# Ledger of designs, part 5: designed miniproteins, single chains, continued (4)

Each design is a single chain, and the fold is of that chain. pLDDT is the mean over its residues in the fold that is shown.

## One batch from the design tools (miniprotein)

Design m12144
Fold by ESMFold2-Fast:
Structure m12144 (fold): chain A 70 residues (1-70)
Amino acid sequence: PVKAVKVALNSHDVKVSDEVVEKIASLGDAAESARVAAFLAKKGLSSEEIEELVNSSKSPEELIAKAEEV
């Protein structure tokens, strides 16, 4: 779970704190969390934007919806 999220973010040269990686990993199952992380990284969001979205979101669906509005 955490490793899959970290790999997805790092594949797009996005680095966020371990706390943020753990929060993304906790939003859903391993596949869902990795998919969300890959979506955020591919969207071209900055590390700061990703951290803000993750901290303000309570579900994978909310996180993706907010990322689409950015």
Scores: mean pLDDT 74

Design m12145
Fold by ESMFold2-Fast:
Structure m12145 (fold): chain A 86 residues (1-86)
Amino acid sequence: SSEKELTLLLARQIAALTEAEIIKRRVAKFGVTEQDVADAQNTIRVIGDLISEINSLAARLNLDPAKVASTISTLQQTQATLQALL
């Protein structure tokens, strides 16, 4: 169902944003390691996939364009923040 697809997509968004926050806090406290670079690169890719899936789902389900744009903006800002660690 559309509701189930949206719920699962939201859960994946929360997981990716949580991972990004963990990486940011770890780097701020201990400095950047090669593992942090690898984790950040992986999280950037995961967020990229989520952005693509959100855009596809939004078009298919005719979701609110303003809410979609806001969500994509948050995800893109998170990618930019992680990229700055590289």
Scores: mean pLDDT 88

Design m12146
Fold by ESMFold2-Fast:
Structure m12146 (fold): chain A 80 residues (1-80)
Amino acid sequence: SVDAIREEFRNDPELQEAAARVIQYLKENPEIAEELLELYEKDKEKFFEKLRELMVKEKLATEEQAEKLVELSKGGLEEV
C-alpha cells in the first residue's frame, strides 16, 4: 500500500535522511540528474532501476532504503 509506505517514511528518520542525501547528490551532480530525467521520460522502469542502483552504488541509501524510496516514488507519481 502506498499509504503504508508514506507512513513508514514519515516515521523513519534514517529513510528521510537517505532521501535528503539523494536530493543533495542530484543537486551537486546536474549531469546525472539530467540523464535520470531523460530516462524517466523515455522508460520509467529503467529510470527506477537506475535510481535504485545509483543510491546503493554511491552509498546514499542501503539496498533496503533504496527499494523503499523507489516504491514511495512510484506510488507518489501514480494513482493507486
Scores: mean pLDDT 79

Design m12147
Fold by ESMFold2-Fast:
Structure m12147 (fold): chain A 112 residues (1-112)
Amino acid sequence: MRAEIEELVAELEALVREGNGLIPISELEALLERASRYLPLFLRVKEAVLERFSNRDTISVEEFINVIGGVLVDLGKYDLAAEIAKIWEENKDDPAKALREIFRLFAEEGLR
């Protein structure tokens, strides 16, 4: 699980760097589907991204983090939503790093 999440994070970081902070929704959908096999939270995140951005080809890292935060709030995980918002505020200059820290937090919390 942790090693597999680290591989998914590395792929996501590469997509963010190649897209200059924009993530292709098709690639993100495939990555979140893979991640959902280990953390069911990512299935809800995938569904929320597809519902909210159905008419777009890309989303920004900030938009993606906002979707994750919204899903956590809907699940009653307010402290995690606040921590994710803090990680983004501290790492706005390096969006790929913000995503890495958020996924590390998920791996540490053992989210199911």
Scores: mean pLDDT 82

Design m12148
Fold by ESMFold2-Fast:
Structure m12148 (fold): chain A 68 residues (1-68)
Amino acid sequence: SDEALKALEETMKKYGVSDEAIEDILAAYKRYQDDRDRALGAINLIMSIYNISGTAHNAIIDTFLKYG
């Protein structure tokens, strides 16, 4: 949903996630909107590639679970 995409983008910007990582994570969410497990798996993989961990990782997952 547009609300979920906006919440994810705002959360990632708040925690200093790079524009490239934000683009890839939002693209994964859009691609797998109808498959929550695949969306979560893709987002976790992208976070691993960009070395997103700790507080930023937890905030992104919490936002995904709240709005996705």
Scores: mean pLDDT 85

Design m12149
Fold by ESMFold2-Fast:
Structure m12149 (fold): chain A 67 residues (1-67)
Amino acid sequence: EELKERVQRYPDDVVARMEYAEELLKQGKFEEAKKVYDEVIAQLEKTNPKLAEKYKKIFDEIFEKLK
């Protein structure tokens, strides 16, 4: 919940949003985690496309590991 508040207050804080998605994965909330992840990547593609690609790779690995 604290991570969710941080994500809402600082939408450009990609680290907090990624951590929130990771926490949702640990809770088994895969659809919610995927939605947060997709939103982070969409935002990063507009501001920093190279960083978006890096985070896609990292997050996909985390998602597959917890699948």
Scores: mean pLDDT 71

Design m12150
Fold by ESMFold2-Fast:
Structure m12150 (fold): chain A 91 residues (1-91)
Amino acid sequence: AEELLEELRKHLRAAGQALDNKDYETAIKHLEKALELARKLPLSPEHVQAIIGALENAIKAAKNKDFRTAGIYLVAAELILVGALIDEELA
């Protein structure tokens, strides 16, 4: 579980860095890997679905070369993930 979360965070960070550089090919690769890992998270279906939705919107925006919208959805996915982890740990 810890390794999955660490790998997910690594790909989210790499995607953000690629978006900052307007490297949408690299950003899309990391976002798609993050999406794959997010589907495996041991969180409630509601939290997983919210993270997946944000990542899918980020991928869509990046494919359209809309780095600002892609960045907004990437941040949204990161915040939803943090909130979900707090909810799961704190009950």
Scores: mean pLDDT 85

Design m12151
Fold by ESMFold2-Fast:
Structure m12151 (fold): chain A 81 residues (1-81)
Amino acid sequence: SPFEEILEEARKAVEEAKSIEELKEKFEEMLKRTKDPEAKRVLQGMIDLIDKMEEEGKSFEEVKEAVLLVLDIALQELKKK
């Protein structure tokens, strides 16, 4: 599904990004080109989470762990349908 494809692409973005700024840029580009409303909601939620964690002074490693957890939850919910 397009949603599952976006979630896998987001996982790769987390693995490839070298900083919080680069990760946010990758997710913002994905958000701009995605047409699926559910995928847009998840991507926006991840961007908002990253912004909040950055404001709280969390490390890049902590941000990566949190984003991967959100992606895993979203993927599990998709598989239940």
Scores: mean pLDDT 81

Design m12152
Fold by ESMFold2-Fast:
Structure m12152 (fold): chain A 58 residues (1-58)
Amino acid sequence: MEAELEEFIARLEATYGIPRADLRTWIERGYSLEELEKIARATPAMAAAGRAAARALA
């Protein structure tokens, strides 16, 4: 596959902590790289918030 795509996925994983498998799945579902970055930007914060809430409240 294209080196640019792999580099982009690696950058999102390193920056936001989203698994590469999830990023690839979103691309297969028709998300653009820009849309993927927007989702990635929100996803780690949401995941972290959910984990913190689970630990604190349950």
Scores: mean pLDDT 67

Design m12153
Fold by ESMFold2-Fast:
Structure m12153 (fold): chain A 79 residues (1-79)
Amino acid sequence: MSIPKEVLEAEVEGSVVLIGLAVLYSHTGDEELREAARRLAEEINRLAALTKAGKATEEDLERLRRVVEEARRLYREAL
């Protein structure tokens, strides 16, 4: 099974942001950060499942990228 480089990179980037949100939430108790982490985890898992099934599209990749960028925005604003 070949994983497209762009999918792998997006999943790795998303996972780093997810860890950052989880760590920040553990210190702040900010429910918006927890909700952002939940949404990001769901989108990472969705793209991973579609990729394993050979059904992932460029639209699915762009969807994850948009959620990652929104999560990064919330993380930056919370610092």
Scores: mean pLDDT 83

Design m12154
Fold by ESMFold2-Fast:
Structure m12154 (fold): chain A 86 residues (1-86)
Amino acid sequence: KLEEAEKAADMIIEEMSKLSKSTPEEELVKKIKEELIEKFLELGVPKTNSAREALLAMAIAVAERLKLLSPEEVRAEFERLQQQLA
């Protein structure tokens, strides 16, 4: 349970870092990771064929919260995600 939530959170943070051209504040990343783990422990980790899509969407949302992507870049990444999953 906890290990699964931590792995999902780490995967989201790793995907988020690939979208960023800047190094995010370590303390903010840690806080976001803790929030993700808590949410996954409450609601469960996605386990469907669309689990990867859900995790990638969360990664884009985390990058937006950390201000690593502009609103326009966030939109472009969501459009790219939808295109790749068509």
Scores: mean pLDDT 71

Design m12155
Fold by ESMFold2-Fast:
Structure m12155 (fold): chain A 67 residues (1-67)
Amino acid sequence: MDISSLSEEQIEEAREIGRKVREEALKEVEEYLKKNPETSESEAAARYAAADLRGIGAELDALLKKD
């Protein structure tokens, strides 16, 4: 895959999808932490990292259009 082979619209669409997925995942993490105040710092960090990865994955999926 080469980003220069994609149209500007495809790149923008993929980034928007990734951003929306990341924001939604982060919102779910924040709601989980509010309901589970006993959550450890390491567990909270892992959940935030997973939210970031979900966004990246969604952007890549949109760019590849294979999935």
Scores: mean pLDDT 76

Design m12156
Fold by ESMFold2-Fast:
Structure m12156 (fold): chain A 95 residues (1-95)
Amino acid sequence: DARARVEAALARAREVLAEAERALKEFQGMYDKTGSEAYKEAAELAREAVESARRGIELAEQGLRDPATADGATAQALAAVHEAERLIREARELV
């Protein structure tokens, strides 16, 4: 049960990482083409989202390696996922 929760958090973190990387590529590409400060700020938020999602993956992977920490690792990984989702949403609102 605890292992299944960590595995679910890991899957969510991987999905959000892919979304953050796609957003970063999109916003950075638009900044490179247009010089728009809105796209520059959106790309910066997307980079923070990538970092947060990667942290979520690391935390979930640690929970899988040490079952005693599984519930704490799940909570921390999900917090990092939620932060990444918030940053992606804020970035999209800028453009």
Scores: mean pLDDT 90

Design m12157
Fold by ESMFold2-Fast:
Structure m12157 (fold): chain A 71 residues (1-71)
Amino acid sequence: KDQAKDLARRMAKHLKLPEEVTQKLLDAINEEDVERSIKKLREIVESIKPTLSPEQQGALDETLAAIEDLL
């Protein structure tokens, strides 16, 4: 979980995401149920994608996949 949180923090900083979005990502990673954690992470990511460029969306999807692999 620590590696997943570090990836989430680095991506949020790189994409300049609001603090509340970063906190939601960290809270989702802290979920005890892995399936629920993944579902929440995907919902958060999809909610922010429309505010990002196509390149940023691609980077976000790659980071999400890496985070899911660490859970």
Scores: mean pLDDT 80

Design m12158
Fold by ESMFold2-Fast:
Structure m12158 (fold): chain A 75 residues (1-75)
Amino acid sequence: SRVEELLEKIRELLAKPNPDTFEITALVSEAISEAKNREQLEDIKEIVRQGAAKYSGEMKRALELMLEMIEKRLK
């Protein structure tokens, strides 16, 4: 699915030593928009949560904001 393709790309970017925060947040936003059910949103949440735990500074803050957005969608 489109969501699976986006999650793979996000995972690849998060594996890089210096990932672009703007590119990651744009892909996460697209994945949230493309999600059709709760299971897909939970998959997005897990990848973003892992990223937020791994990074510090601006990247961590951006990913934590994305997590808040996903949580609001899961209500």
Scores: mean pLDDT 84

Design m12159
Fold by ESMFold2-Fast:
Structure m12159 (fold): chain A 88 residues (1-88)
Amino acid sequence: MEVLKLVLTHPEELTPEEREAIAAGKKELEEELGVEVEVELRPDSPEAREEARRSLREAALKIMERLGVSEKEKEEALKEFEEVVKKG
């Protein structure tokens, strides 16, 4: 079974809503892709933020490859993802 690892940062403490969102997202990905998803929560730091961004980008690439998305579509999706992250 392929394991998809996601790294998420938290500032000090996660709210119940944030914990539920993480659990729901994990389950959604496992059901959609038929893979095991492992979520690693790390304290907020510059290093952890960089690792979170890299893990999300890597996960997005793996998901797109699994779904048979073309290289051009992958590039466009990653560009949109980076734009959203910069604005949000």
Scores: mean pLDDT 70

Design m12160
Fold by ESMFold2-Fast:
Structure m12160 (fold): chain A 78 residues (1-78)
Amino acid sequence: VNGNEITVSADVAPEEFVQKLAQYVPIKILSLEVDENDPNKATAVIEYEGKKITLKIKKGGDLNQSLIETLKAIKDLT
């Protein structure tokens, strides 16, 4: 929901981004839904420390920078 949403741009498929993110932080992937009108966009819901966080993922940008910024945002929200 609105307070727990992170926007992400990465040069990999959304599924690959979430898998790489899970290697760096102990998250549970609750759902991953690719946008039916744009396969380069997806919404993922993850759980970190009991808190649900929504990721709005779009293909584009630098993978490593997007991972760092997303990890920081997750920790700032928890």
Scores: mean pLDDT 78

Design m12161
Fold by ESMFold2-Fast:
Structure m12161 (fold): chain A 87 residues (1-87)
Amino acid sequence: FISLDLPEIEIVEAPLEEILEKYKDKVLGIIPIDENVYGVVFLPEGTSPAEVWEITGTTAGKILLSKGLSGGPVGGISSNIVHPKLD
């Protein structure tokens, strides 16, 4: 995908449930972009929840700006960040 000095990220057009099932064993940040369009941030195994929030929030800001969407500064999607591994 387009390089914006971001962590490893993939834009996926699928329902959220399908994405979570596909990557259920991975540490992920999920960025909702549109209906059934999500930015999936792939993070190293052992990444802490706080680090997931920080990296995903920053990445979300950059992705939304690049797509001409909300242009939210940073971290505005905390309620939509999903970590599929058990706490």
Scores: mean pLDDT 59

Design m12162
Fold by ESMFold2-Fast:
Structure m12162 (fold): chain A 95 residues (1-95)
Amino acid sequence: SSSEEERRRRMLEEIQEEARRVLELMKRTVEATKETREILREAFEREPELGERFESLSERDQGEILSEATRLVMEGASREEVVEAARRGIERAEE
């Protein structure tokens, strides 16, 4: 009886499908993170004061701002919307 081999094959296929979904999400997240960093780098080059304010924040606050900005990039937000969200995040963290 090959029933054990069939069960093992189905389990492996389910694991492979889940791994594929995770890898696709990770790839999209990495690409969005790179785009977010470039958007913010360009914004901080245009407004050095905003960049200095960001750099003066805790690593936790910087991470939260970057996470929100990356989420917006993944949702197809404009560069202007991403920069304004980061600006609002900096203002909130400075409270």
Scores: mean pLDDT 86

Design m12163
Fold by ESMFold2-Fast:
Structure m12163 (fold): chain A 63 residues (1-63)
Amino acid sequence: GAEAAAARGQAAMALIAKALEEARKAGETLPVTSSVEGATPEERARNAAKQVLQLEKEDEAKA
């Protein structure tokens, strides 16, 4: 049902948030790698987080 889909969405967002926080704690600039595709949803979430970080960095460069 719709509840199951909403729960999956929340889980995916939580994984992305955790990946972003982990990258921020590392203090490392993670370049977008060509092999960012993951076999699991968890790896895909991490890949999405890396892309978001890259876009934010480009947005800051415009300031």
Scores: mean pLDDT 61

Design m12164
Fold by ESMFold2-Fast:
Structure m12164 (fold): chain A 55 residues (1-55)
Amino acid sequence: AKKETISREEAILLALELESKGAKVTRDGNTVTIEHEGVKITIKFDGDKAEITIE
């Protein structure tokens, strides 16, 4: 899986963009999981940053 760190604002915009395209978005505390077309993206928020894992 690919891991990357982006800003909280960038992560929020990414989640909104994917949700608008029909992705399944699930929130659990500081973690957001996005599932679309067999791709799973996990966003973990930490202060002003977000760690993204793409599977």
Scores: mean pLDDT 82

Design m12165
Fold by ESMFold2-Fast:
Order: sequence, then C-alpha cells, then structure tokens
Structure m12165 (fold): chain A 99 residues (1-99)
Amino acid sequence: LIKEAEEKLKEAVALLDRGAAASTDPETRAALAELRRTGLEAFKAAKEGNFKEMSRLVSKMSGLTLVVSLTGSDEVRALVMEAMRKIDESLKLIKEAQK
C-alpha cells in the first residue's frame, strides 16, 4: 500500500512537471509549481498520520487546480486532472495502510 502510494505520487509529480514544461503562461507555471510542492506536503502529512493537515493541503490544491483550469491550455488541464487523480489515489492508499 505505501509503496503503491509512493509510485502514484511519483507519477503525479511527473505529470505536473510535464504540465509546467508545456506551459508558457507564468501564472499557470507558478500554480503548477505550488501544486507540486503542496501535493508532496500533503503526502508527508498523510504518512505522519496528520490527516487534519493533509485535508488543509488538499483544499489548497483544489484552489490551485482552479487557477490552472482558468489559465492553462487543454493539454495542461488534462495533465493536471490526471495528476490530481493519482494524488487522490496515493492519499487513499496511505489512509488504508494506517488502518
């Protein structure tokens, strides 16, 4: 479960990095960099059993995803949606591992 969660997080980070590379808009690039950082922090909080902090960071990611939805291209939006799905799966696996 934890190893599967780490694998999904790595895939999500790779998708966000691809989105940043495909983005020419500074606002979109900044939002993607912050999404990457926040996702890694949320995963760390989940691994530490701090689900309250994880939930706060997930809410922050939702706001950043909205910025990308307004400023990003169709390609970048698709990459971000896939990355967010993988982050959600990763966090779910960590929660299951800690039952």
Scores: mean pLDDT 83

Design m12166
Fold by ESMFold2-Fast:
Structure m12166 (fold): chain A 91 residues (1-91)
Amino acid sequence: MEDEELDRLEAALRKYIESNDPSLPELTEEQAKRLLDRYFERNKDKLTEEQIKKVEEARKAALERMKEYGPAETVRLFLLNLEKIIELEKE
């Protein structure tokens, strides 16, 4: 049940990043933390050890920034950083 809600929030946030839409989806801190953990776990098997370390640091930084930027913006920034880490290592 909660996983379906997170899937919808993830899809909405992904579209926000891709379309540059100003309407950021509303997230709670708990939903944002669960999305961050879920992105990390889902991508862990696809990443090198070095990429995993960079994603872990990005996750920690995102959790610290959540107090300042709010939950939705924090997850958005984490996703952008995650994509950058993956693309830079693939070259």
Scores: mean pLDDT 68

Design m12167
Fold by ESMFold2-Fast:
Structure m12167 (fold): chain A 85 residues (1-85)
Amino acid sequence: SEDAILDDLASNGEERLQQLIKEAEAAGDLDKARYLQAILDELKGKDNPLLTETERKAIKIVKYAIENRDYEKARKEAERLEKEI
């Protein structure tokens, strides 16, 4: 079902970010690796000074929406973040 796919994406989003960080490091793109690490740290509730206050708030909204199973809100906020990057 669609819900099962969204639950799977929510569960391995952290693992996917870790894979992207390793790929960026292997490619020598340290700036990209640092930025992806900042996003991962924020999702884990760690403070990271590389993110703007706006980016931190948007990431927290996505996390909150996923935790409350509001996948439509999570999708909209993720799309907004993608356009701002």
Scores: mean pLDDT 64

Design m12168
Fold by ESMFold2-Fast:
Structure m12168 (fold): chain A 84 residues (1-84)
Amino acid sequence: KAEEYVEKAEKYEKEKKYEKAIAYLQKAAALEKDELKYLELEKRIVEVVKKMMEENPEKFTEEDKKKAEERLKWLEKQIKELKE
């Protein structure tokens, strides 16, 4: 059922309901036992968070944006290492 949560997250992301999209991606990640798929879901969560920050810049600090960017780079590195 992780796939159902990902589909709901994609729907909410298109509707710009980012908090709901993040919540469903987190539910999908919690059910995921495959390390690569788990990291890809965590990366998608950070990408949605960054989109939310870009569309709501007044609600987020530069520190929040830096932490999201650092998390994304770390996740991309972990995914690359698992694929090699």
Scores: mean pLDDT 84

Design m12169
Fold by ESMFold2-Fast:
Structure m12169 (fold): chain A 61 residues (1-61)
Amino acid sequence: SSREEAHRLLLRAIALRLRAIGLEFDAEVLKPPDQDALLAEADRLRAEADRLFAEADRLLG
């Protein structure tokens, strides 16, 4: 059902957001280029989470 699909997308989006936060914390103790690599990965995970949240909102109406 659309509700079950939305729930799955929300859980995945939350997990990606938490992973991004973890990478941002790890980046605080690093220097470039390793810091830049982790921050770029965190940005990608946040963008993916935002897309999944938007898709879930659309499914829920």
Scores: mean pLDDT 89

Design m12170
Fold by ESMFold2-Fast:
Structure m12170 (fold): chain A 76 residues (1-76)
Amino acid sequence: SLSEKELNTETFLSFVRALEAIFNNIKNPTVQQLQSMIQTAQNILAQAQAQGVLTPDLQALIDALIAKLQQKIAEL
């Protein structure tokens, strides 16, 4: 149902926000840690897509996080 899709989308949004919070609070991250976070973000994207709950807003949020992580790797 629509309500179930909304609840599932909120769950994936929570996962992305948790990952973003980890990134924002980590001091002196390694390339390996950042690559692991990118893989986690990509897995969240894939799972949301597989469940049919990948909204444009959720995809944009995940894509933005991956871009930030890639930029941080380039700075190291």
Scores: mean pLDDT 85

Design m12171
Fold by ESMFold2-Fast:
Structure m12171 (fold): chain A 61 residues (1-61)
Amino acid sequence: SAAEEELRRVVEENKDLPPDELQRILLGTVMRLARERNLSQEEINRLLQYGAELLKEWEAE
């Protein structure tokens, strides 16, 4: 989805930051996208799950 693509870009651009700062940016981006795109709760939950998976992959790699 366009929202997931935007979130992935934000993570890639900021992955040199410490994990806690990256989490803060990721959460802020999800909240911004939810407001701007009028995301449903289901879409917000999916986007948060996707972001959490990206962060876990970053920690594992």
Scores: mean pLDDT 76

Design m12172
Fold by ESMFold2-Fast:
Structure m12172 (fold): chain A 83 residues (1-83)
Amino acid sequence: SAAARAEARAHLAAGEAALAAGDYETAIQHFEKALALYERLGDRRGQLLALLGLASAHQAMGDEESARRYGERAEELRRELLA
């Protein structure tokens, strides 16, 4: 729905703002909500953006394992979008 897509975009934007502010836990929460909404919508580009945000936030926190896992999911999805 249009409402769900607007909500997903709002969470993505809030996550990006929190990441820029160094509020990594808040960024992760917003990116997780955006990812869940984009998955429900079947919006693969939205999923990719949320996964990249999660990878960046976890990397900034020093959680290299989670950053790698989200980055690998993002790369797989990017390959699907470019095929």
Scores: mean pLDDT 91

Design m12173
Fold by ESMFold2-Fast:
Structure m12173 (fold): chain A 75 residues (1-75)
Amino acid sequence: GAAATAAQLAAEMIAAVDRMRAAGASDEEIARMVREGLAMAEKTAGPEVAAAVRREVVAYLRSQGFPEATVRAVE
């Protein structure tokens, strides 16, 4: 269902954020990856799934201490 799809996509995106951060990627590179992933989620799974994924990823970025500018770039 849509909730299961959103949870899976959010988990995959969060894992990608963690890998990029561990590899020394900039906050701007991470924000770009998240924006591109959310755009793809909207095209393939629709706006409701993309909105749920965005909510989960934004909450994660805030919990990890990302700058407000980075968080706002993906909202």
Scores: mean pLDDT 87

Design m12174
Fold by ESMFold2-Fast:
Structure m12174 (fold): chain A 59 residues (1-59)
Amino acid sequence: GAELRARIAELEEKIAELEEQKEKLEKSPAATAEQILALDVEIGLLQIELGILRMLLSS
């Protein structure tokens, strides 16, 4: 329904924002591997949620 489409759009936007943050962090000489990994994990979890919602929308 409309709620699933809205959530999909929100997740796509949030994933894009986190990917931009990760790119900026990777360019920082002060960034740690742990900080980059934390962003990778968050992006991965949101991508899983996005995949599930897309499957539900197509059902």
Scores: mean pLDDT 84

Design m12175
Fold by ESMFold2-Fast:
Order: sequence, then structure tokens, then C-alpha cells
Structure m12175 (fold): chain A 101 residues (1-101)
Amino acid sequence: SVAESLARIAAEKPITEEQKAELLKILDLLLELAEDPEVKEELEEVKRLIETQPELPVSVVMQRIGAVARKILDEAAKKGKEEEVNERLEKAMTKLAKEIE
């Protein structure tokens, strides 16, 4: 449909410098919360992707950040820290959502 095509085009829009700054802040927060070395390596890869790909679509970055955030929440839940970690992530994601909208 036309609506689906327009949503796809909007989702493929390149990251702005302001959005990049907020995404890097979220990645730094996720690096602080991550305890798994493999998760930390994935976060460093996303950070490099943002820094090296000036026309990277915001949707691609958000999908990768969402996947890693899910892994961090799952690990926190196993340690009884899910509420604290979730509150910190929700605050960061709310700030990013206001910037990206």
C-alpha cells in the first residue's frame, strides 16, 4: 500500500547529527549495563556502524539497538535486576523517541 511504502521510506531516512548524538549516548548506557562480553562487542559494532556510515537509516540502527537491549534485559532478569535496568532503558529510549519522531 501507499501508506506502507511511505512508512518504509521514512524508516530508511539517514540519521541526523542530533539523532547520532542521542544514539551514541544510548549505546554508552547499554555498554555500562551489559555484563556479557559478546553483547559488549555487538554494541561496539553498532557504535562503529553509526560512526562510519553517514547515510545509515535510523531504522537499521534502532533494530540492532532493540535486539541488544532485549539481551541485556533478559540477562538482568536472571539476576533479579530487570526493574532497575528497564527503568534506565525506558528513560533513554523515551529521550531518543522525542529526537527521532
Scores: mean pLDDT 70

Design m12176
Fold by ESMFold2-Fast:
Structure m12176 (fold): chain A 68 residues (1-68)
Amino acid sequence: SEEERRLITLIALDELMKTADEETRAEIRKIAQQLQDGKLSAEEALARAKELLPDSPWIQKAEAALKA
C-alpha cells in the first residue's frame, strides 16, 4: 500500500538523519516533509535521499522493501 511504502521510506530517512552531518540532515528533513505533504512519492523521496547518501545500507534496505 502507499501508506506502507511511505512508512518504510520515513523510517529509512530517520535512520539517515541519525548519522548525517547538520547540512545533509537538513536536506533529508526537507525530503521527509515533502513526502509527508504528498509532494514526493515514497520512491521519489528515497531516490533524492540516495543522491545525498548513496552508500548508506538504509537506502538499499528501503529499496528492497519497496520492491517486495
Scores: mean pLDDT 84

Design m12177
Fold by ESMFold2-Fast:
Structure m12177 (fold): chain A 60 residues (1-60)
Amino acid sequence: MATPEQAKEAGDYGYRLAKKAGASDEEAFLVGMGSYAGAYDGGIETGLFVGRLGARGIAS
């Protein structure tokens, strides 16, 4: 289980990756929220993984 601080870091990471992949602010926010939720439920590594998947979807 991630700390609130770790979950926020995962969310910020997902947001930034999505923005680099060409996402809109709304799309990047959704990827960030997914990363946050993933980290909260499954730990920091899960959150970072969800962020990478979301950004990859935007880039594809």
Scores: mean pLDDT 81

Design m12178
Fold by ESMFold2-Fast:
Structure m12178 (fold): chain A 98 residues (1-98)
Amino acid sequence: VSEEELDREVLAGLGEIYFAVAKLTLERTGKIDEETVRLVVKAIELYVQAGETDKAVELVKEFGEIAGLSEETIQKLIDAVKAGNVEEVEKILREAVA
């Protein structure tokens, strides 16, 4: 296992932690606040950096369902994740929760 592979595993693990914290924050507040958006964006960024695009897509689907996002919004997020465009992911999430 190369250092690059270990770094990818660490990034993916951190992504799981950030998403778990985002879910706990959403359960606690009942709202998609600024903190929740930041945590979700960071989780997606970490998965994308790890090359775990499929995990980032599943995260977006799970979060979108929990958060009550429209199917159209979830699809836009999936498209942005597949493109590796984390800035677009953040923009879509901020617009969806405004």
Scores: mean pLDDT 81

Design m12179
Fold by ESMFold2-Fast:
Structure m12179 (fold): chain A 74 residues (1-74)
Amino acid sequence: PEPPLVLTDEQVRALARRRAKRIEEDAKKNNIKDEELWKLLDDFFENIDKMSAEEIEKLMKEIEERYLKAVAEK
C-alpha cells in the first residue's frame, strides 16, 4: 500500500474549509434545524485560523458526524 500523502497545515485548513462549506450549503438546502450543527459550523469558521491541524480534523469529524445524524433523522 502507498503511504498516505502528508498535507501541510495550510492544505488541511483549505480542505476543511471546503468540506465545512459543503456541509453548510447541504444543511441549508435540506432545511436542517440542528442548533448544535450550526454552532459547530460557526465555531469552525470563526476559529479555524487559530486552530492546529489536529484540532481542525477533530472538529471536522464532529461536524460530519453531527450532519450525518441530522440527515438520517430527517
Scores: mean pLDDT 78

